Designed miniproteins, single chains, continued (5). Designs and how they scored, part 59

Each design is a single chain, and the fold is of that chain. pLDDT is the mean over its residues in the fold that is shown.

## One batch from the design tools (miniprotein)

Design m18024
Fold by ESMFold2-Fast:
Structure m18024 (fold): chain A 89 residues (1-89)
Amino acid sequence: SSQKIEQQVQETLEQIDKLIRQTTDEKLKQQLEDAKKRLQELLEKYRRAVKEGDFKQQAIYGASILAEFGEIQLIEHQMEAQKKQAKEA
């Protein structure tokens, strides 16, 4: 549902902000900020497609939102793995 996607986007935006606070890597901060902007723009486009009843555009933008979620999850896992390795070294 659109409400569930909006909730997941909000949670992912909060996760991005958390990851930005946890890193000192300026390149990674920029990648996270760029992902945040893309996710916000995709959500706006998704909302418009829902309002217009455009199921094709809803599917396209919804898939793009899910892809952004996957990228953020991958970054989080990589950061957690790196922290674990640093603690064990």
Scores: mean pLDDT 84

Design m18025
Fold by ESMFold2-Fast:
Structure m18025 (fold): chain A 96 residues (1-96)
Amino acid sequence: SAAALARGAATREAVGRHGLREALELMEQTKKDPSYAEEAGRTAEALLAVSSPAAAREFAAELREKAKELSPEVQKKIDEAVERGLARAEERARAA
């Protein structure tokens, strides 16, 4: 039903926004401990990969903006993870 589809979309948006907050928090933690960079990157990539292409682009913009505050090494890891996540989101959408 249209109502069930709308509820599904709202749930996916809520899950996506939660994942974005977690990724941003891990990125903030890299300012205290750079070892969080790998986990932040994996979380960002996974978030984008399971999102719709439109949502993935929105989340990617927020992640890239946050990355500007971080060290060059962390910024590079996040940018590479975002690129992989966006590519996976597009591929998943085409395959389905």
Scores: mean pLDDT 82

Design m18026
Fold by ESMFold2-Fast:
Structure m18026 (fold): chain A 55 residues (1-55)
Amino acid sequence: SLQQQIDQVVKEIQQLGDQYDTALQNGDEVEAQRLLDQIQEKVAQYQKLVDQLKS
């Protein structure tokens, strides 16, 4: 279902966010940037799915 897809993307964003925080704590700016790019991709996917649910 669409709701299950939304729930899955939210879990993925949370996991990437934890990894991003770890990269920042380690001063790994290259890794942090890669993770931020992945987070932004997942956030865009989340927004698209939520818009489809409301439409």
Scores: mean pLDDT 87

Design m18027
Fold by ESMFold2-Fast:
Structure m18027 (fold): chain A 95 residues (1-95)
Amino acid sequence: MEEERRRLLEEVARFLAEQLIAAGLVSEEEAEEYIERLMEGFEKNKPPLEELRRVAEKLRRTREVIEKGIANNNYEEIAEEVEKIEEEVRKEEEE
C-alpha cells in the first residue's frame, strides 16, 4: 500500500540520519536535509514493498542492538576497558 511504502522509506531515511546525529557527525538540521534527499530518491524509484519491509525489519533489529549496547555500556565500563589497555601497554614497556 502507498502509505505503508512511504512510512517504510521514511523509517529507513530517519534511521540513517539518527545514526549520524548520534555519532556527532551532523547536526539535526543537516540530518533533516539528508532525510529529504533520500526520500526524494526513493520517490523516483518506488522500490517493491516486500524489499522495503525486509530492509526496515533489518534496520529495526540493528537499532535495537545499538540501543541495548549503549544502554548497557555505562561510562564506568568504558573507562575500565581503557585502563586495561593502558595496563597491558605499561607492563610491556616497564618490563
Scores: mean pLDDT 65

Design m18028
Fold by ESMFold2-Fast:
Structure m18028 (fold): chain A 94 residues (1-94)
Amino acid sequence: MEEEEKLKKEKEELEKEKERKELSRLIGEALRAIGVLILVDLYEKGRMKLEQLKKELGLPTREEVERKAEEAKEKLEKILKEIKEELEEEKKKK
């Protein structure tokens, strides 16, 4: 009957050990996920700093260059249209 008490204590210790192992594994998984998140955040922050540095140095991004080219094209077309209209107006007055 003392043996049953010893077995019960051993079983409780084994259950606690199992719970400790599961907790340790879950903590390990959580720490690993947090580690990856920190690395991703550091990468994103690094990328943002690089883009900010590019802007400070006046180096345009590819999208900004494309947008500027499109804006320049529209402005050029508008000027050409105005010149064409002025030329037609002058031709009518002569």
Scores: mean pLDDT 68

Design m18029
Fold by ESMFold2-Fast:
Structure m18029 (fold): chain A 97 residues (1-97)
Amino acid sequence: SMAALAERMLEVRVETLVELIPDEEVRKLLREALENYKAGKPASPALKAFEALEKNLTEREQLEMARAMLRRMLEVEPDPERRAQLEAELAEVEALL
């Protein structure tokens, strides 16, 4: 289902940012924002703050986030053709790091 896929993709984004952020309170806030979104609660302010944080990453941090996200996308992708495409993208990102 598209809704389940969208939810999983958001979860992958949150988990990726958590890996880059060493502050436990910030990590907790991001996970709580995701849980609110999953529960159908209004999470717009938290999601907007999340996107603003993501946009302030350095080029290296963006590549590290892309690498972690591609790895987690491979974890949930059932289609072998799409998996091959993701593996090719992952190799390209890793070549830039």
Scores: mean pLDDT 69

Design m18030
Fold by ESMFold2-Fast:
Structure m18030 (fold): chain A 81 residues (1-81)
Amino acid sequence: SREELLRYLIAQLRDIEASTDAEEARRGVEALLLLAEAAGLTEAAALLREGLARIDADPTVETARAVAAEVRRRLEALLAA
């Protein structure tokens, strides 16, 4: 279901928030974007695309973690609605 996919994305973003490698974290966000797009999760895909662009502008592990946390909170709000 869409709810189960959102829950999966949230769990994966929590793992990215604990990442110590910027390139691995970036690849994680990109993989979640591709999954969200393939699943037709338009709003989640837009948030992940925006997050990936922010990481590409500042490719540090700190930025990747902050982006993962922000996208996760926004997806949690979508799930709660």
Scores: mean pLDDT 88

Design m18031
Fold by ESMFold2-Fast:
Structure m18031 (fold): chain A 67 residues (1-67)
Amino acid sequence: DIEEGVRDVVVAVSRTSLKQNPKGDKSGDIKALEKVLEKDPEDEEARETLVEVLKLAGEYEKAEEVE
């Protein structure tokens, strides 16, 4: 299970990765955000962050499914 606070760290790290290293490997961020949404599918901020990460990773079809 994702404990309280782990979600906030995952979202913050993913958003930092988007701004500081947009061409870096996104696979870890994608997996972590997918787990956050698996536990809380109503988390709009995590969903929006995952969509942005997926688009930067070139996974447009998966981004459409999450959106």
Scores: mean pLDDT 74

Design m18032
Fold by ESMFold2-Fast:
Structure m18032 (fold): chain A 82 residues (1-82)
Amino acid sequence: SELEKAGDEIQEILREIAKMENPQEAGDKLDELVAKKLGIEVTSEEERKRFRARLWREAITDPDVAKKLAEAMKEAYEELKK
């Protein structure tokens, strides 16, 4: 299903982030890039973390949200690797 495919893609990215030298820093940068890709202005790190938690919660029940999140995360992850 689209939901399973998106979930798998998101989990693969998160697993790769977890293997990085500074996973917390990489995760924070990924959140920033994802928010930017989705056109969302966040004024603080706390707001960015809440935004991610909200999107993830919606993505587990909505295939369209899951697909959009997975695409944004894939683009953000490619940018992060540069």
Scores: mean pLDDT 75

Design m18033
Fold by ESMFold2-Fast:
Structure m18033 (fold): chain A 68 residues (1-68)
Amino acid sequence: STESGIYEIAAALVLAGVPREEALERARRVAESLDNDPEQLRKAARLVAQRYGLSREEVRRKAEELKK
């Protein structure tokens, strides 16, 4: 989903040292630039995680934490 993609991008940024609010704002801008397409967001989330050397499991755990 679009929401899941946004939180996974935000999670990768937070794990890379970006503050939570800034990470969420950046993730929302990425989603807007991709016309909120869930498939493109899923690809973007994977690329962000790879850029920072983060595992999918690590990103998913942090994304669930950020949703609270």
Scores: mean pLDDT 83

Design m18034
Fold by ESMFold2-Fast:
Structure m18034 (fold): chain A 60 residues (1-60)
Amino acid sequence: GPGTAVLSDEQVRAALERAGLPTSLAEALRADPSLLERMPEVSEEQKARLLGELLEAQQA
């Protein structure tokens, strides 16, 4: 994907769980990160938490 290192489906799924989001979003989010902007059900706080978890996974 563009920009950062590619995360595994398992890492994205774990990040989603920690953010309180459905793990079924893992595949779609990996393919299109802008998906969160098209989901009004996802709060700004949940989005920020998810991004933080994903960044930490890339740095680990």
Scores: mean pLDDT 71

Design m18035
Fold by ESMFold2-Fast:
Structure m18035 (fold): chain A 80 residues (1-80)
Amino acid sequence: SAATFLAWGVVEALRAVEPHLAPEARPELARLIDEIRQAKTVEEVRALARRGLALVARHAPPEAAAWFADQVAKLEAAAS
């Protein structure tokens, strides 16, 4: 499903950016990944992806945040 594809892609992108996140962000990241894995609709995954964008923008270097934002945009386009 589109929801499953988007959820999988966003989780993989979050895992890829995790080494670049401040350690303080890791508990919030773990909770976010668990919520994405439990999401059942594209709309739920999109809302959680926006939380991921905010988390990464706040806790990662600009280059890592830009990479993650680009990945989310591509995944959302492909899920449409």
Scores: mean pLDDT 88

Design m18036
Fold by ESMFold2-Fast:
Structure m18036 (fold): chain A 81 residues (1-81)
Amino acid sequence: SVEEVERRFVRLITTAERLSREELLAEAKRIADMAAANPEVPEILKELLRRFVDLLEANDLSGAEALAALHELSKELQARR
């Protein structure tokens, strides 16, 4: 459900600094897969999650660095309107 995707994403953001790199990437991938499978999830959120997973796979980021990167990515996607 959209609510489950949103709930997990909020939890990921609030717990990112406490998660290992492996746990962070695994949960981000699960959320991205759930969002991709649900047509009710906004396309911008699906794109944000896909790009965030790609970023985490390409870079050795801490939880704090991952949150900062997610914030910048979100701003970039909003600016493309």
Scores: mean pLDDT 80

Design m18037
Fold by ESMFold2-Fast:
Structure m18037 (fold): chain A 66 residues (1-66)
Amino acid sequence: MEKEKEEAQKRLQEATDQLIELLKKNENAKDSVEDARKDTARAIEGTVEKAEEMAGLYEEAAKALE
């Protein structure tokens, strides 16, 4: 039996197990992170909409001032 083959199989098994464990932990963590990112994206979109509203008010004010 080759020691290098046994070592390679052990390393591969350890790497696979760690990856599976990280994926399971990340399922819960990633869901929370994605929810936070969506909330942040909506806040940014709200800022853009407010800027567009202000531009409309400016156009109305400019017409009234002429």
Scores: mean pLDDT 67

Design m18038
Fold by ESMFold2-Fast:
Structure m18038 (fold): chain A 80 residues (1-80)
Amino acid sequence: SPLDQVRELLERMEKLLEQMREAVRAGDRERAVELFQEYVRLKNEIHELVETLPEEERRAVLERVEELDREAQRLMEEME
Protein backbone atom coordinates (compact mmCIF):
# COMPACT_ATOMS: atom_id res chain seq x y z
CA SER A 1 0.00 0.00 0.00
CA PRO A 2 1.14 3.63 -0.40
CA LEU A 3 1.14 4.00 3.40
CA ASP A 4 3.42 0.96 3.79
CA GLN A 5 5.76 2.40 1.13
CA VAL A 6 5.87 5.76 2.95
CA ARG A 7 6.55 3.98 6.27
CA GLU A 8 9.48 2.09 4.70
CA LEU A 9 10.89 5.34 3.25
CA LEU A 10 10.58 7.08 6.66
CA GLU A 11 12.48 4.21 8.31
CA ARG A 12 15.21 4.50 5.65
CA MET A 13 15.42 8.28 6.24
CA GLU A 14 15.78 7.70 10.01
CA LYS A 15 18.62 5.22 9.32
CA LEU A 16 20.32 7.80 7.06
CA LEU A 17 20.10 10.42 9.84
CA GLU A 18 21.76 7.97 12.26
CA GLN A 19 24.54 7.37 9.71
CA MET A 20 24.87 11.15 9.24
CA ARG A 21 25.27 11.59 13.01
CA GLU A 22 28.11 9.03 12.95
CA ALA A 23 29.77 10.74 9.95
CA VAL A 24 29.53 14.17 11.65
CA ARG A 25 31.03 12.76 14.87
CA ALA A 26 33.88 11.23 12.83
CA GLY A 27 34.51 14.55 11.03
CA ASP A 28 33.75 12.82 7.70
CA ARG A 29 32.21 15.75 5.84
CA GLU A 30 32.24 14.02 2.42
CA ARG A 31 30.26 11.04 3.76
CA ALA A 32 27.80 13.28 5.63
CA VAL A 33 27.07 15.26 2.44
CA GLU A 34 26.62 12.03 0.45
CA LEU A 35 24.18 10.68 3.05
CA PHE A 36 22.27 14.00 3.06
CA GLN A 37 21.86 13.79 -0.74
CA GLU A 38 20.37 10.28 -0.38
CA TYR A 39 18.12 11.62 2.42
CA VAL A 40 16.81 14.38 0.09
CA ARG A 41 16.13 11.79 -2.63
CA LEU A 42 14.00 9.67 -0.25
CA LYS A 43 12.18 12.78 0.99
CA ASN A 44 11.22 13.65 -2.62
CA GLU A 45 9.82 10.12 -3.06
CA ILE A 46 7.70 10.56 0.09
CA HIS A 47 6.35 13.91 -1.19
CA GLU A 48 5.17 12.19 -4.40
CA LEU A 49 3.55 9.29 -2.49
CA VAL A 50 1.73 11.47 0.09
CA GLU A 51 -0.43 12.89 -2.74
CA THR A 52 -2.06 9.42 -2.89
CA LEU A 53 -2.82 9.28 0.86
CA PRO A 54 -5.99 10.42 2.70
CA GLU A 55 -5.64 13.92 4.22
CA GLU A 56 -5.25 12.71 7.84
CA GLU A 57 -2.46 10.24 6.97
CA ARG A 58 -0.79 12.80 4.66
CA ARG A 59 -0.67 15.38 7.49
CA ALA A 60 0.86 12.86 9.93
CA VAL A 61 3.54 11.85 7.40
CA LEU A 62 4.40 15.47 6.52
CA GLU A 63 4.67 16.33 10.24
CA ARG A 64 7.14 13.45 10.70
CA VAL A 65 9.15 14.61 7.65
CA GLU A 66 9.32 18.12 9.19
CA GLU A 67 10.76 16.60 12.41
CA LEU A 68 13.37 14.64 10.43
CA ASP A 69 14.20 17.73 8.32
CA ARG A 70 14.92 19.75 11.48
CA GLU A 71 17.37 17.06 12.64
CA ALA A 72 19.00 16.85 9.18
CA GLN A 73 19.41 20.65 9.03
CA ARG A 74 20.90 20.69 12.55
CA LEU A 75 23.44 18.00 11.59
CA MET A 76 24.48 19.85 8.42
CA GLU A 77 24.96 23.07 10.42
CA GLU A 78 27.17 21.21 12.95
CA MET A 79 29.64 20.26 10.16
CA GLU A 80 30.86 23.90 9.97
Scores: mean pLDDT 87

Design m18039
Fold by ESMFold2-Fast:
Structure m18039 (fold): chain A 95 residues (1-95)
Amino acid sequence: EEEKKLEEAERLVGEAISLLDKAFYKDKEVLEATTEASMYLLAAAVEKVVGGSLEKIREYLKKAAEIVKEAAEKLEGEEAKRALELAEEALRLVE
């Protein structure tokens, strides 16, 4: 059950990153935020593959979701609102 929550959080953060990248591709601050968040998603994926700590996976996903949330909160429009909702849902799953 815990593993399923972390997998869903990873999916939600990935969807939020993709949405921000597509909608705000000209925004340098968004590009920097989605790049950093993507690095934490990669760290979580690597930790999962090597059979590492679920606690580390959770912390990486939490950091990725927080970065996406902060970026989306500064933006206007439906895509920003959707990305914020996805990031907030991911944060609830990694509590």
Scores: mean pLDDT 87

Design m18040
Fold by ESMFold2-Fast:
Structure m18040 (fold): chain A 82 residues (1-82)
Amino acid sequence: MAVATVVAEGLSFEQLDEAVRRAAERTPGVLAYGAFIDPETGKGVGVVVADSREAAERALQVMREEIEKFGGKVLDSRVEEV
């Protein structure tokens, strides 16, 4: 299993949640996902759990694309095997 994480800004919670949901729907091998926003900083975190590193890396790429389509900026991203 692997986890893909993005840190982003310039998005509402609803926009970030939608971006992460779209990544999960478009990526075979996704097992779970979530989105969180710090209300004080406006920074958000999107997370996808996948069955493989390759699926997590694909989900990460889709999350980045969808975040940017909403006008958000990706500040950091990572994939970790667990």
Scores: mean pLDDT 85

Design m18041
Fold by ESMFold2-Fast:
Structure m18041 (fold): chain A 82 residues (1-82)
Amino acid sequence: AIAAAAEAFRERLLAAGFSEEQADFVGQILRSLLARKAEGMSLEDILKRVDLAADNLVKAGILTPEQAEVARELMRETLLAF
C-alpha cells in the first residue's frame, strides 16, 4: 500500500515539472509520513509535518516557493486518501 501510494505521488510530481532528484527527495519524505500514518500518528500531526517539511525544502534551496505549494497540496491529497 505505501509503495503504491509513493509511486503514484512520484509520478504526479514529475508530471508537475519536478526534477527526478526533487521527486525522489519529496517522495522519501512522503514515504516516511505514510509510514507514520499507518503506525497511528494523527492526521493533524502529519499535516503539520508536511507544512514544516515544505518550508524547510524552500529554505534549503531544494524547492522554489511555487514547487513547495504544489508538493504540499499533493502530499495532503495522498495522505488524506491513504
Scores: mean pLDDT 84

Design m18042
Fold by ESMFold2-Fast:
Structure m18042 (fold): chain A 99 residues (1-99)
Amino acid sequence: SELEKAKEVLEKAKSPDPEVRVEAGQEMIKLAGSKDEEVQKILAEAALTLANDPDPEVRQTALKAAKEIGKNSTNREVGILAIAAQLIVIGNEIDAELA
């Protein structure tokens, strides 16, 4: 059930519609508490995708999701991806301020 939802979130994260990508980030936050490592890995990949999003609302939702994924993960690879997603959002926010 949670694995199916995580796969749907990953698909939504690649939508051309920014509103659908915001929904993906919100669903990631809901699923971030899952102890299924496969779910956490899919969510971390989705967070990395959304961290690079041109839409600032999508990036902020990705930051919140990445923080929750990192907090709940015991898997080193998932933890690294969650940290990377957070740093990417911060970098994109700095670039937006300098533009």
Scores: mean pLDDT 85

Design m18043
Fold by ESMFold2-Fast:
Structure m18043 (fold): chain A 80 residues (1-80)
Amino acid sequence: MGKNIEVLRRMRERAKRDPRVAELLRYLALGLLEEQKLKGWSQDEMAEKYGVSRSTVSELLRLGEERKKELEKEREEKKK
């Protein structure tokens, strides 16, 4: 994945101006959340694994949770 929080921070900053970047950030955040569930890693383990702070991991997981809620809401809208 990558250990550089700069990449994720810059994507988050660009997401405010570029909707394509916003979509990529949401996609990556969701992927990170699903990876955590599949691998069973703790936030501390992920922080060490990716070489980022635990706060950064927490924020990314929160973004992933938000994206997951959006997908659930879209499913409600497109449920058939």
Scores: mean pLDDT 67

Design m18044
Fold by ESMFold2-Fast:
Structure m18044 (fold): chain A 81 residues (1-81)
Amino acid sequence: SIEDKIKEQFEALLEMVKELARDLLERRGLSAEQVLEVARAAVDWHRDELIKAYPEYEEYIEEQAEEVLEEVERFVRELAE
């Protein structure tokens, strides 16, 4: 289904953004705030592109994007412990 495709794309994005966040935080010494800003930009771009492709699924896409950002924020906080 289209919902399954959207979910799969956000799951792939989450894993990529987690890898990026780890590298930026641990190897490049960026702050958690800077890392989350980069993550938000990536997720926002992907969200907007999916909404253009599937405008009838806008609410679902926004919910998936928010879930990804919440998971990344949790991941970054755990790395900062």
Scores: mean pLDDT 87

Design m18045
Fold by ESMFold2-Fast:
Structure m18045 (fold): chain A 67 residues (1-67)
Amino acid sequence: DREGVPAPALSKENQQKLAELLGISKSTISKELNNPGPLSDKTLQRMADVTRERIEKLRKEKEEKEK
């Protein structure tokens, strides 16, 4: 194996939760995180878009609750 001592910042459970939040398959997230290379621009843009959508959804939920 390439390296047997990588200290994962995210547990497998957290990887699964991240995949659910991004709407991406768990295998895709796992592959990106275990890839020794940097994240691709496409993946970074997708994460940025999803983050924006999540923020907007949270804003709408907050506004709905407060009304």
Scores: mean pLDDT 63

Design m18046
Fold by ESMFold2-Fast:
Structure m18046 (fold): chain A 78 residues (1-78)
Amino acid sequence: HHHSEVKEKRMPYEEAVEFLKKNADKYTVFREVEGEVTLYYGDLEETVVRAQAEHPQARLVAYGYKGNKLYLVLVERP
């Protein structure tokens, strides 16, 4: 019933990039979301599910968009 998860926070792209740069050592999916990610209106859920599957110990703490690119902030080693 109860689960310990942080609600995703939508951030402006510039703020998200600056935040990720300061904490790059802790966010293992930064390279993935900087890559060529094609997304549409429904891509957010698929991207989050894939990231969680590839990084099962990670927690989603923030996300942001720049055009059609998605940035995720996951904490793998809290």
Scores: mean pLDDT 47

Design m18047
Fold by ESMFold2-Fast:
Structure m18047 (fold): chain A 99 residues (1-99)
Amino acid sequence: MERVRELVERGRELRRQGDEALAKGDRDKAIALYDEAVAELDRAVELAPDDMEVQIQLSLARMQLSIAKHGGAPNPEMEKISTEGSKQALLSRGLEYVP
């Protein structure tokens, strides 16, 4: 079915617009756009829970929403966004990354 693809495309467009709003310093608009992206992608997950692309897009939208809402609030989500590959590699073997 193509409905899921439409929801994913809409979510991607909303995330892009949110990034643009955030870059302009319009945090409130960015939050609203990311929130709408999360809603669209959540609906897509309901329709096609086996679609890994939808789950990835939803995860990314949620991370962007969290960043926009909390700014520089220290949390694990921020670190995952910043250093995903390196952190995951260190975490799987990692006691040496203890701060």
Scores: mean pLDDT 70

Design m18048
Fold by ESMFold2-Fast:
Structure m18048 (fold): chain A 55 residues (1-55)
Amino acid sequence: SAAAALAQEMEQAMEEVNRAIKADDTEGYKSAADRLVKLHREQQARHEEVVAERA
């Protein structure tokens, strides 16, 4: 499902954040953090839509 795919993407993005921190890669950290924010917002919006549609 799309929700499961989003959850996997978020987990991968979190790992990239940790890797960037260890490598002291400011640009990589910023990029990964931005992606996490986008994925989180999209997941939240989709969850709300699914709940509203089914309710």
Scores: mean pLDDT 76

Design m18049
Fold by ESMFold2-Fast:
Structure m18049 (fold): chain A 90 residues (1-90)
Amino acid sequence: DNELVAEAGEKVRETALEAGLSEEQAESAGRMARNIVQAALDGASEKEIENMLRFGRRSLLAQGASEEQVEKVIKAIKDAVKEAVQKKKE
């Protein structure tokens, strides 16, 4: 894995645990973050990233996460995407 992708996944996993998600839900969130960050680094469009985030939100809700927990995770993924894209351009 690209180090940026791995770091993004770990950071989102930790944010999910801090938000009160289970270990399984946090692992799912971290994997989701890695996939979305990788897609962004590979040149996925803004619309494609938004669709992935929408699917991810629905998936976490289906796993039993609360709306508040999901919003914290989605924000962390969005922040991770912005950081990774910025670092790649530097």
Scores: mean pLDDT 85

Design m18050
Fold by ESMFold2-Fast:
Structure m18050 (fold): chain A 96 residues (1-96)
Amino acid sequence: MELRKAIEEAAKKLGVEVDIEELLETAERIREELLAEAQATLHLDPAQVEELRAAAERAILGSFGDRELFGEGLRRLLRLLGMEEKEPELDEVLAR
């Protein structure tokens, strides 16, 4: 629900007509793909996975489905979680 509203607002801000369902599906696919790769590579505990998921959702809302901006959001989350040493591993995941 939150994601749909943010995408609708972003589309209005950008002055573009978009298929909101298609954007939601694309944003969710990018989020799950990057989260799955990051979780597998970074060996996160359940609490860290939940925080990563919430921040990834916020990054998608800000990036409007842009994979590069989403990756920047995930790097910022790693720093907030005190996992900055894992940024190179995340960069490898994002480059795949």
Scores: mean pLDDT 63

Design m18051
Fold by ESMFold2-Fast:
Structure m18051 (fold): chain A 73 residues (1-73)
Amino acid sequence: SSMDERIARLQAMIEKNRADVAILDARAAELRARYEETGNVQDELKALILELMAGSIQTMIDRLEEKIKKLEA
C-alpha cells in the first residue's frame, strides 16, 4: 500500500542516518583520543563539530521514528 511504501522509505532513511551517526561518532572518538595524547586543539574542535553533526542527525532519527509510530497508529 501507499502507507507501507512510505513507512519503508522512512525506515530506510533511519537506517542510513544511524550508519552516518556511527561513522561520525567513531571519527569523533578517534580525534578525542588524539587530542588526549597530543594536546592538539584542532583535533578537539574537529571532534566537537562531528559530535554536533551526529547530535543533529540523531534528532532527525527520533523525529522519523515518531512519524512512523503515528503512521502505524
Scores: mean pLDDT 90

Design m18052
Fold by ESMFold2-Fast:
Structure m18052 (fold): chain A 74 residues (1-74)
Amino acid sequence: KEREELLKKLPKEVAEAAKEYGLSAITVYAVKLIIEKKLSKEEVIEILVKEYGLSKTIAQSIVDMALALVEKLK
């Protein structure tokens, strides 16, 4: 439920890319960490690397997308 609601608030291009590449759940989780836990960009990157085994480059890209989405949700 939360995943679909957050995806609806994303730019269509980002939501479509996330669905196609299977990154939607990770991107939504990053948005949730920023909004609900008020974590910094660096903290979210470290969580994504540790929990999902992502490279720092991919985690950085996901967090940058999540931050852009958080700005639109305000």
Scores: mean pLDDT 67

Design m18053
Fold by ESMFold2-Fast:
Structure m18053 (fold): chain A 52 residues (1-52)
Amino acid sequence: SLEQRIQQLEDAKARLQKVLNDPSATEEEKQQFQQDIDLINARIEKLRKELE
């Protein structure tokens, strides 16, 4: 379902957010993970519009 896909994306985002908060993460890793989070956010927003 769309709700399950949104939940999977939210879970993926939460995992990436934890890596971003890790003090051992490099600036390159933080930049890449932030880009991944931004893409996930865009996908979540698109799916949420389909649920309206």
Scores: mean pLDDT 82

Design m18054
Fold by ESMFold2-Fast:
Structure m18054 (fold): chain A 100 residues (1-100)
Amino acid sequence: KKPSLEEVRKAYNKLLGVDPNTLGGASGVKAIDYIIAPDGNILTEESWNTIVSNRTPVNVITGEEMPANPSDEEQTEIGVAWFKEKHGLSVEEIIELAKE
């Protein structure tokens, strides 16, 4: 069973303690799903500047460049992989973390 893109985004916000409003609301949350930078500083001013200036989002797990317009499924897979590899969270734990 796979989490939805919305659940992955909610898990990102909760895990990293980020208020979407302080990072540009929905646009900020959307950008986080793309920009898994090699430095791992996803939800900082630095990660936002990387999104805006470099326009080259990278999957930190695989090191591959992400497509310019990744699908919701591609974004979900990258988010799930990031949680598993960086934080040791299972799919079930990601879904639970996303629940309000």
Scores: mean pLDDT 53

Design m18055
Fold by ESMFold2-Fast:
Order: C-alpha cells, then sequence, then structure tokens
Structure m18055 (fold): chain A 60 residues (1-60)
C-alpha cells in the first residue's frame, strides 16, 4: 500500500486483536475494553486523550 499510516479503525481493530490474545484479569480487561470503546467513539479532538487512556489501562 502507498499509505503506511494505518487508519484509526485499523488501529482499533489491531488493538482489539492484540488485547484478545492477552491474559488479563477481569478488572484490567474491562478497563482496557472500555478505553478501546472510547477510542472507537472519540471525536478527532478527543482521539489523542482516548488513545493515551487506552495505553495507560493496558500498561497499568
Amino acid sequence: MVVQRPSPAEMVAAAEAMVSTLTLDDARRAKVEAALQRVRNASPEELAAAEQEFWDALMA
């Protein structure tokens, strides 16, 4: 492909696939899934904050 940057939808799909393979406790999994849902529904102005929230939840 000529465009190397993945779309936000592709990034969310890849993150979902990655999260589904991780062994997480129920509380952390719920938090990560909620953060991913926020990324999916984020406006362009909120996207950076939603992505940061997702990474914070994943890395906690």
Scores: mean pLDDT 70

Design m18056
Fold by ESMFold2-Fast:
Structure m18056 (fold): chain A 70 residues (1-70)
Amino acid sequence: SEEEIRKIAGEAIEDLLFHGKLRESSPAYPYQEEIEKIAGETVERWRRGEAGPEELLEAMEKIAEFLKKK
């Protein structure tokens, strides 16, 4: 479902923020490299205080859109 995909995308952002990588148990794990290309810069900018919550949300939505195609 779309809601389930958005949950997975949100968990991917959390994994990158707190662990620098996706958990192996995530349905998104096989796509880690593509997800890091989508969200990695935004996550790093967030860590440096250079990005706001709206930019994290945008990265999450882009991950969700990507996952809908898989």
Scores: mean pLDDT 84

Design m18057
Fold by ESMFold2-Fast:
Structure m18057 (fold): chain A 90 residues (1-90)
Amino acid sequence: SPLLKEIEQLIDKLESLIRNNAPAEELLSVAEELIKKLKELAEETGNEELKEFVKAAEEQLEEMKKLSEEELRREIGVFAIKVRDLVEKL
């Protein structure tokens, strides 16, 4: 679907920003957009695993705002890996 392609492009963008040591604010912004698009995909597909992932990710996003820049980069890195693995199984 067009939405899935957009999500894949956002994952690629997030991974690129992580590699290039982009500011934490930019990493958070892209992660928020990615979570929003994943939520739209979950609603479109009715995929319950994706719905639960999005719910957990929204909660984790609020906690990530409290982290140091280094810890935030690590957590967003883990998030990006999990999202890529999840989306490849859809």
Scores: mean pLDDT 85

Design m18058
Fold by ESMFold2-Fast:
Structure m18058 (fold): chain A 68 residues (1-68)
Amino acid sequence: SMRQQIIEQGVDEALEVFRRDLEAGRPPESAILRGSQVLLDHAEKNGLSDADILQAHQEFTRRVQEEL
């Protein structure tokens, strides 16, 4: 669905920020926080519900754990 595509795009953008911050030598906790902020901003701009935001954060967290 279009909604799932928007969620996926937000998670991908958050992961790009997370990866760039790690490459720049920032601590993982700081990289995660910045990624989460990017994800929330994406969700708000695209009118995602609280339930969709929760789903997106769960997916972002899962993907971060796979890369650490």
Scores: mean pLDDT 88

Design m18059
Fold by ESMFold2-Fast:
Structure m18059 (fold): chain A 58 residues (1-58)
Amino acid sequence: LSAEQRAILVAAARLAAMLYGRGPTAAEIRTVLASDGVDPARFSDAELLAAAREAGAL
């Protein structure tokens, strides 16, 4: 992932954690990305969960 893509995933994971009040699943992060116009199919579950850990959301 580029630094820009990582920043987007970290922000999405943090927002998902706020919206659900707990550590987000990959599916929940994908939902946030899709609602922001970002194609969630561009990222693997491992990349999404790694971003959630980096965000302090897991």
Scores: mean pLDDT 82

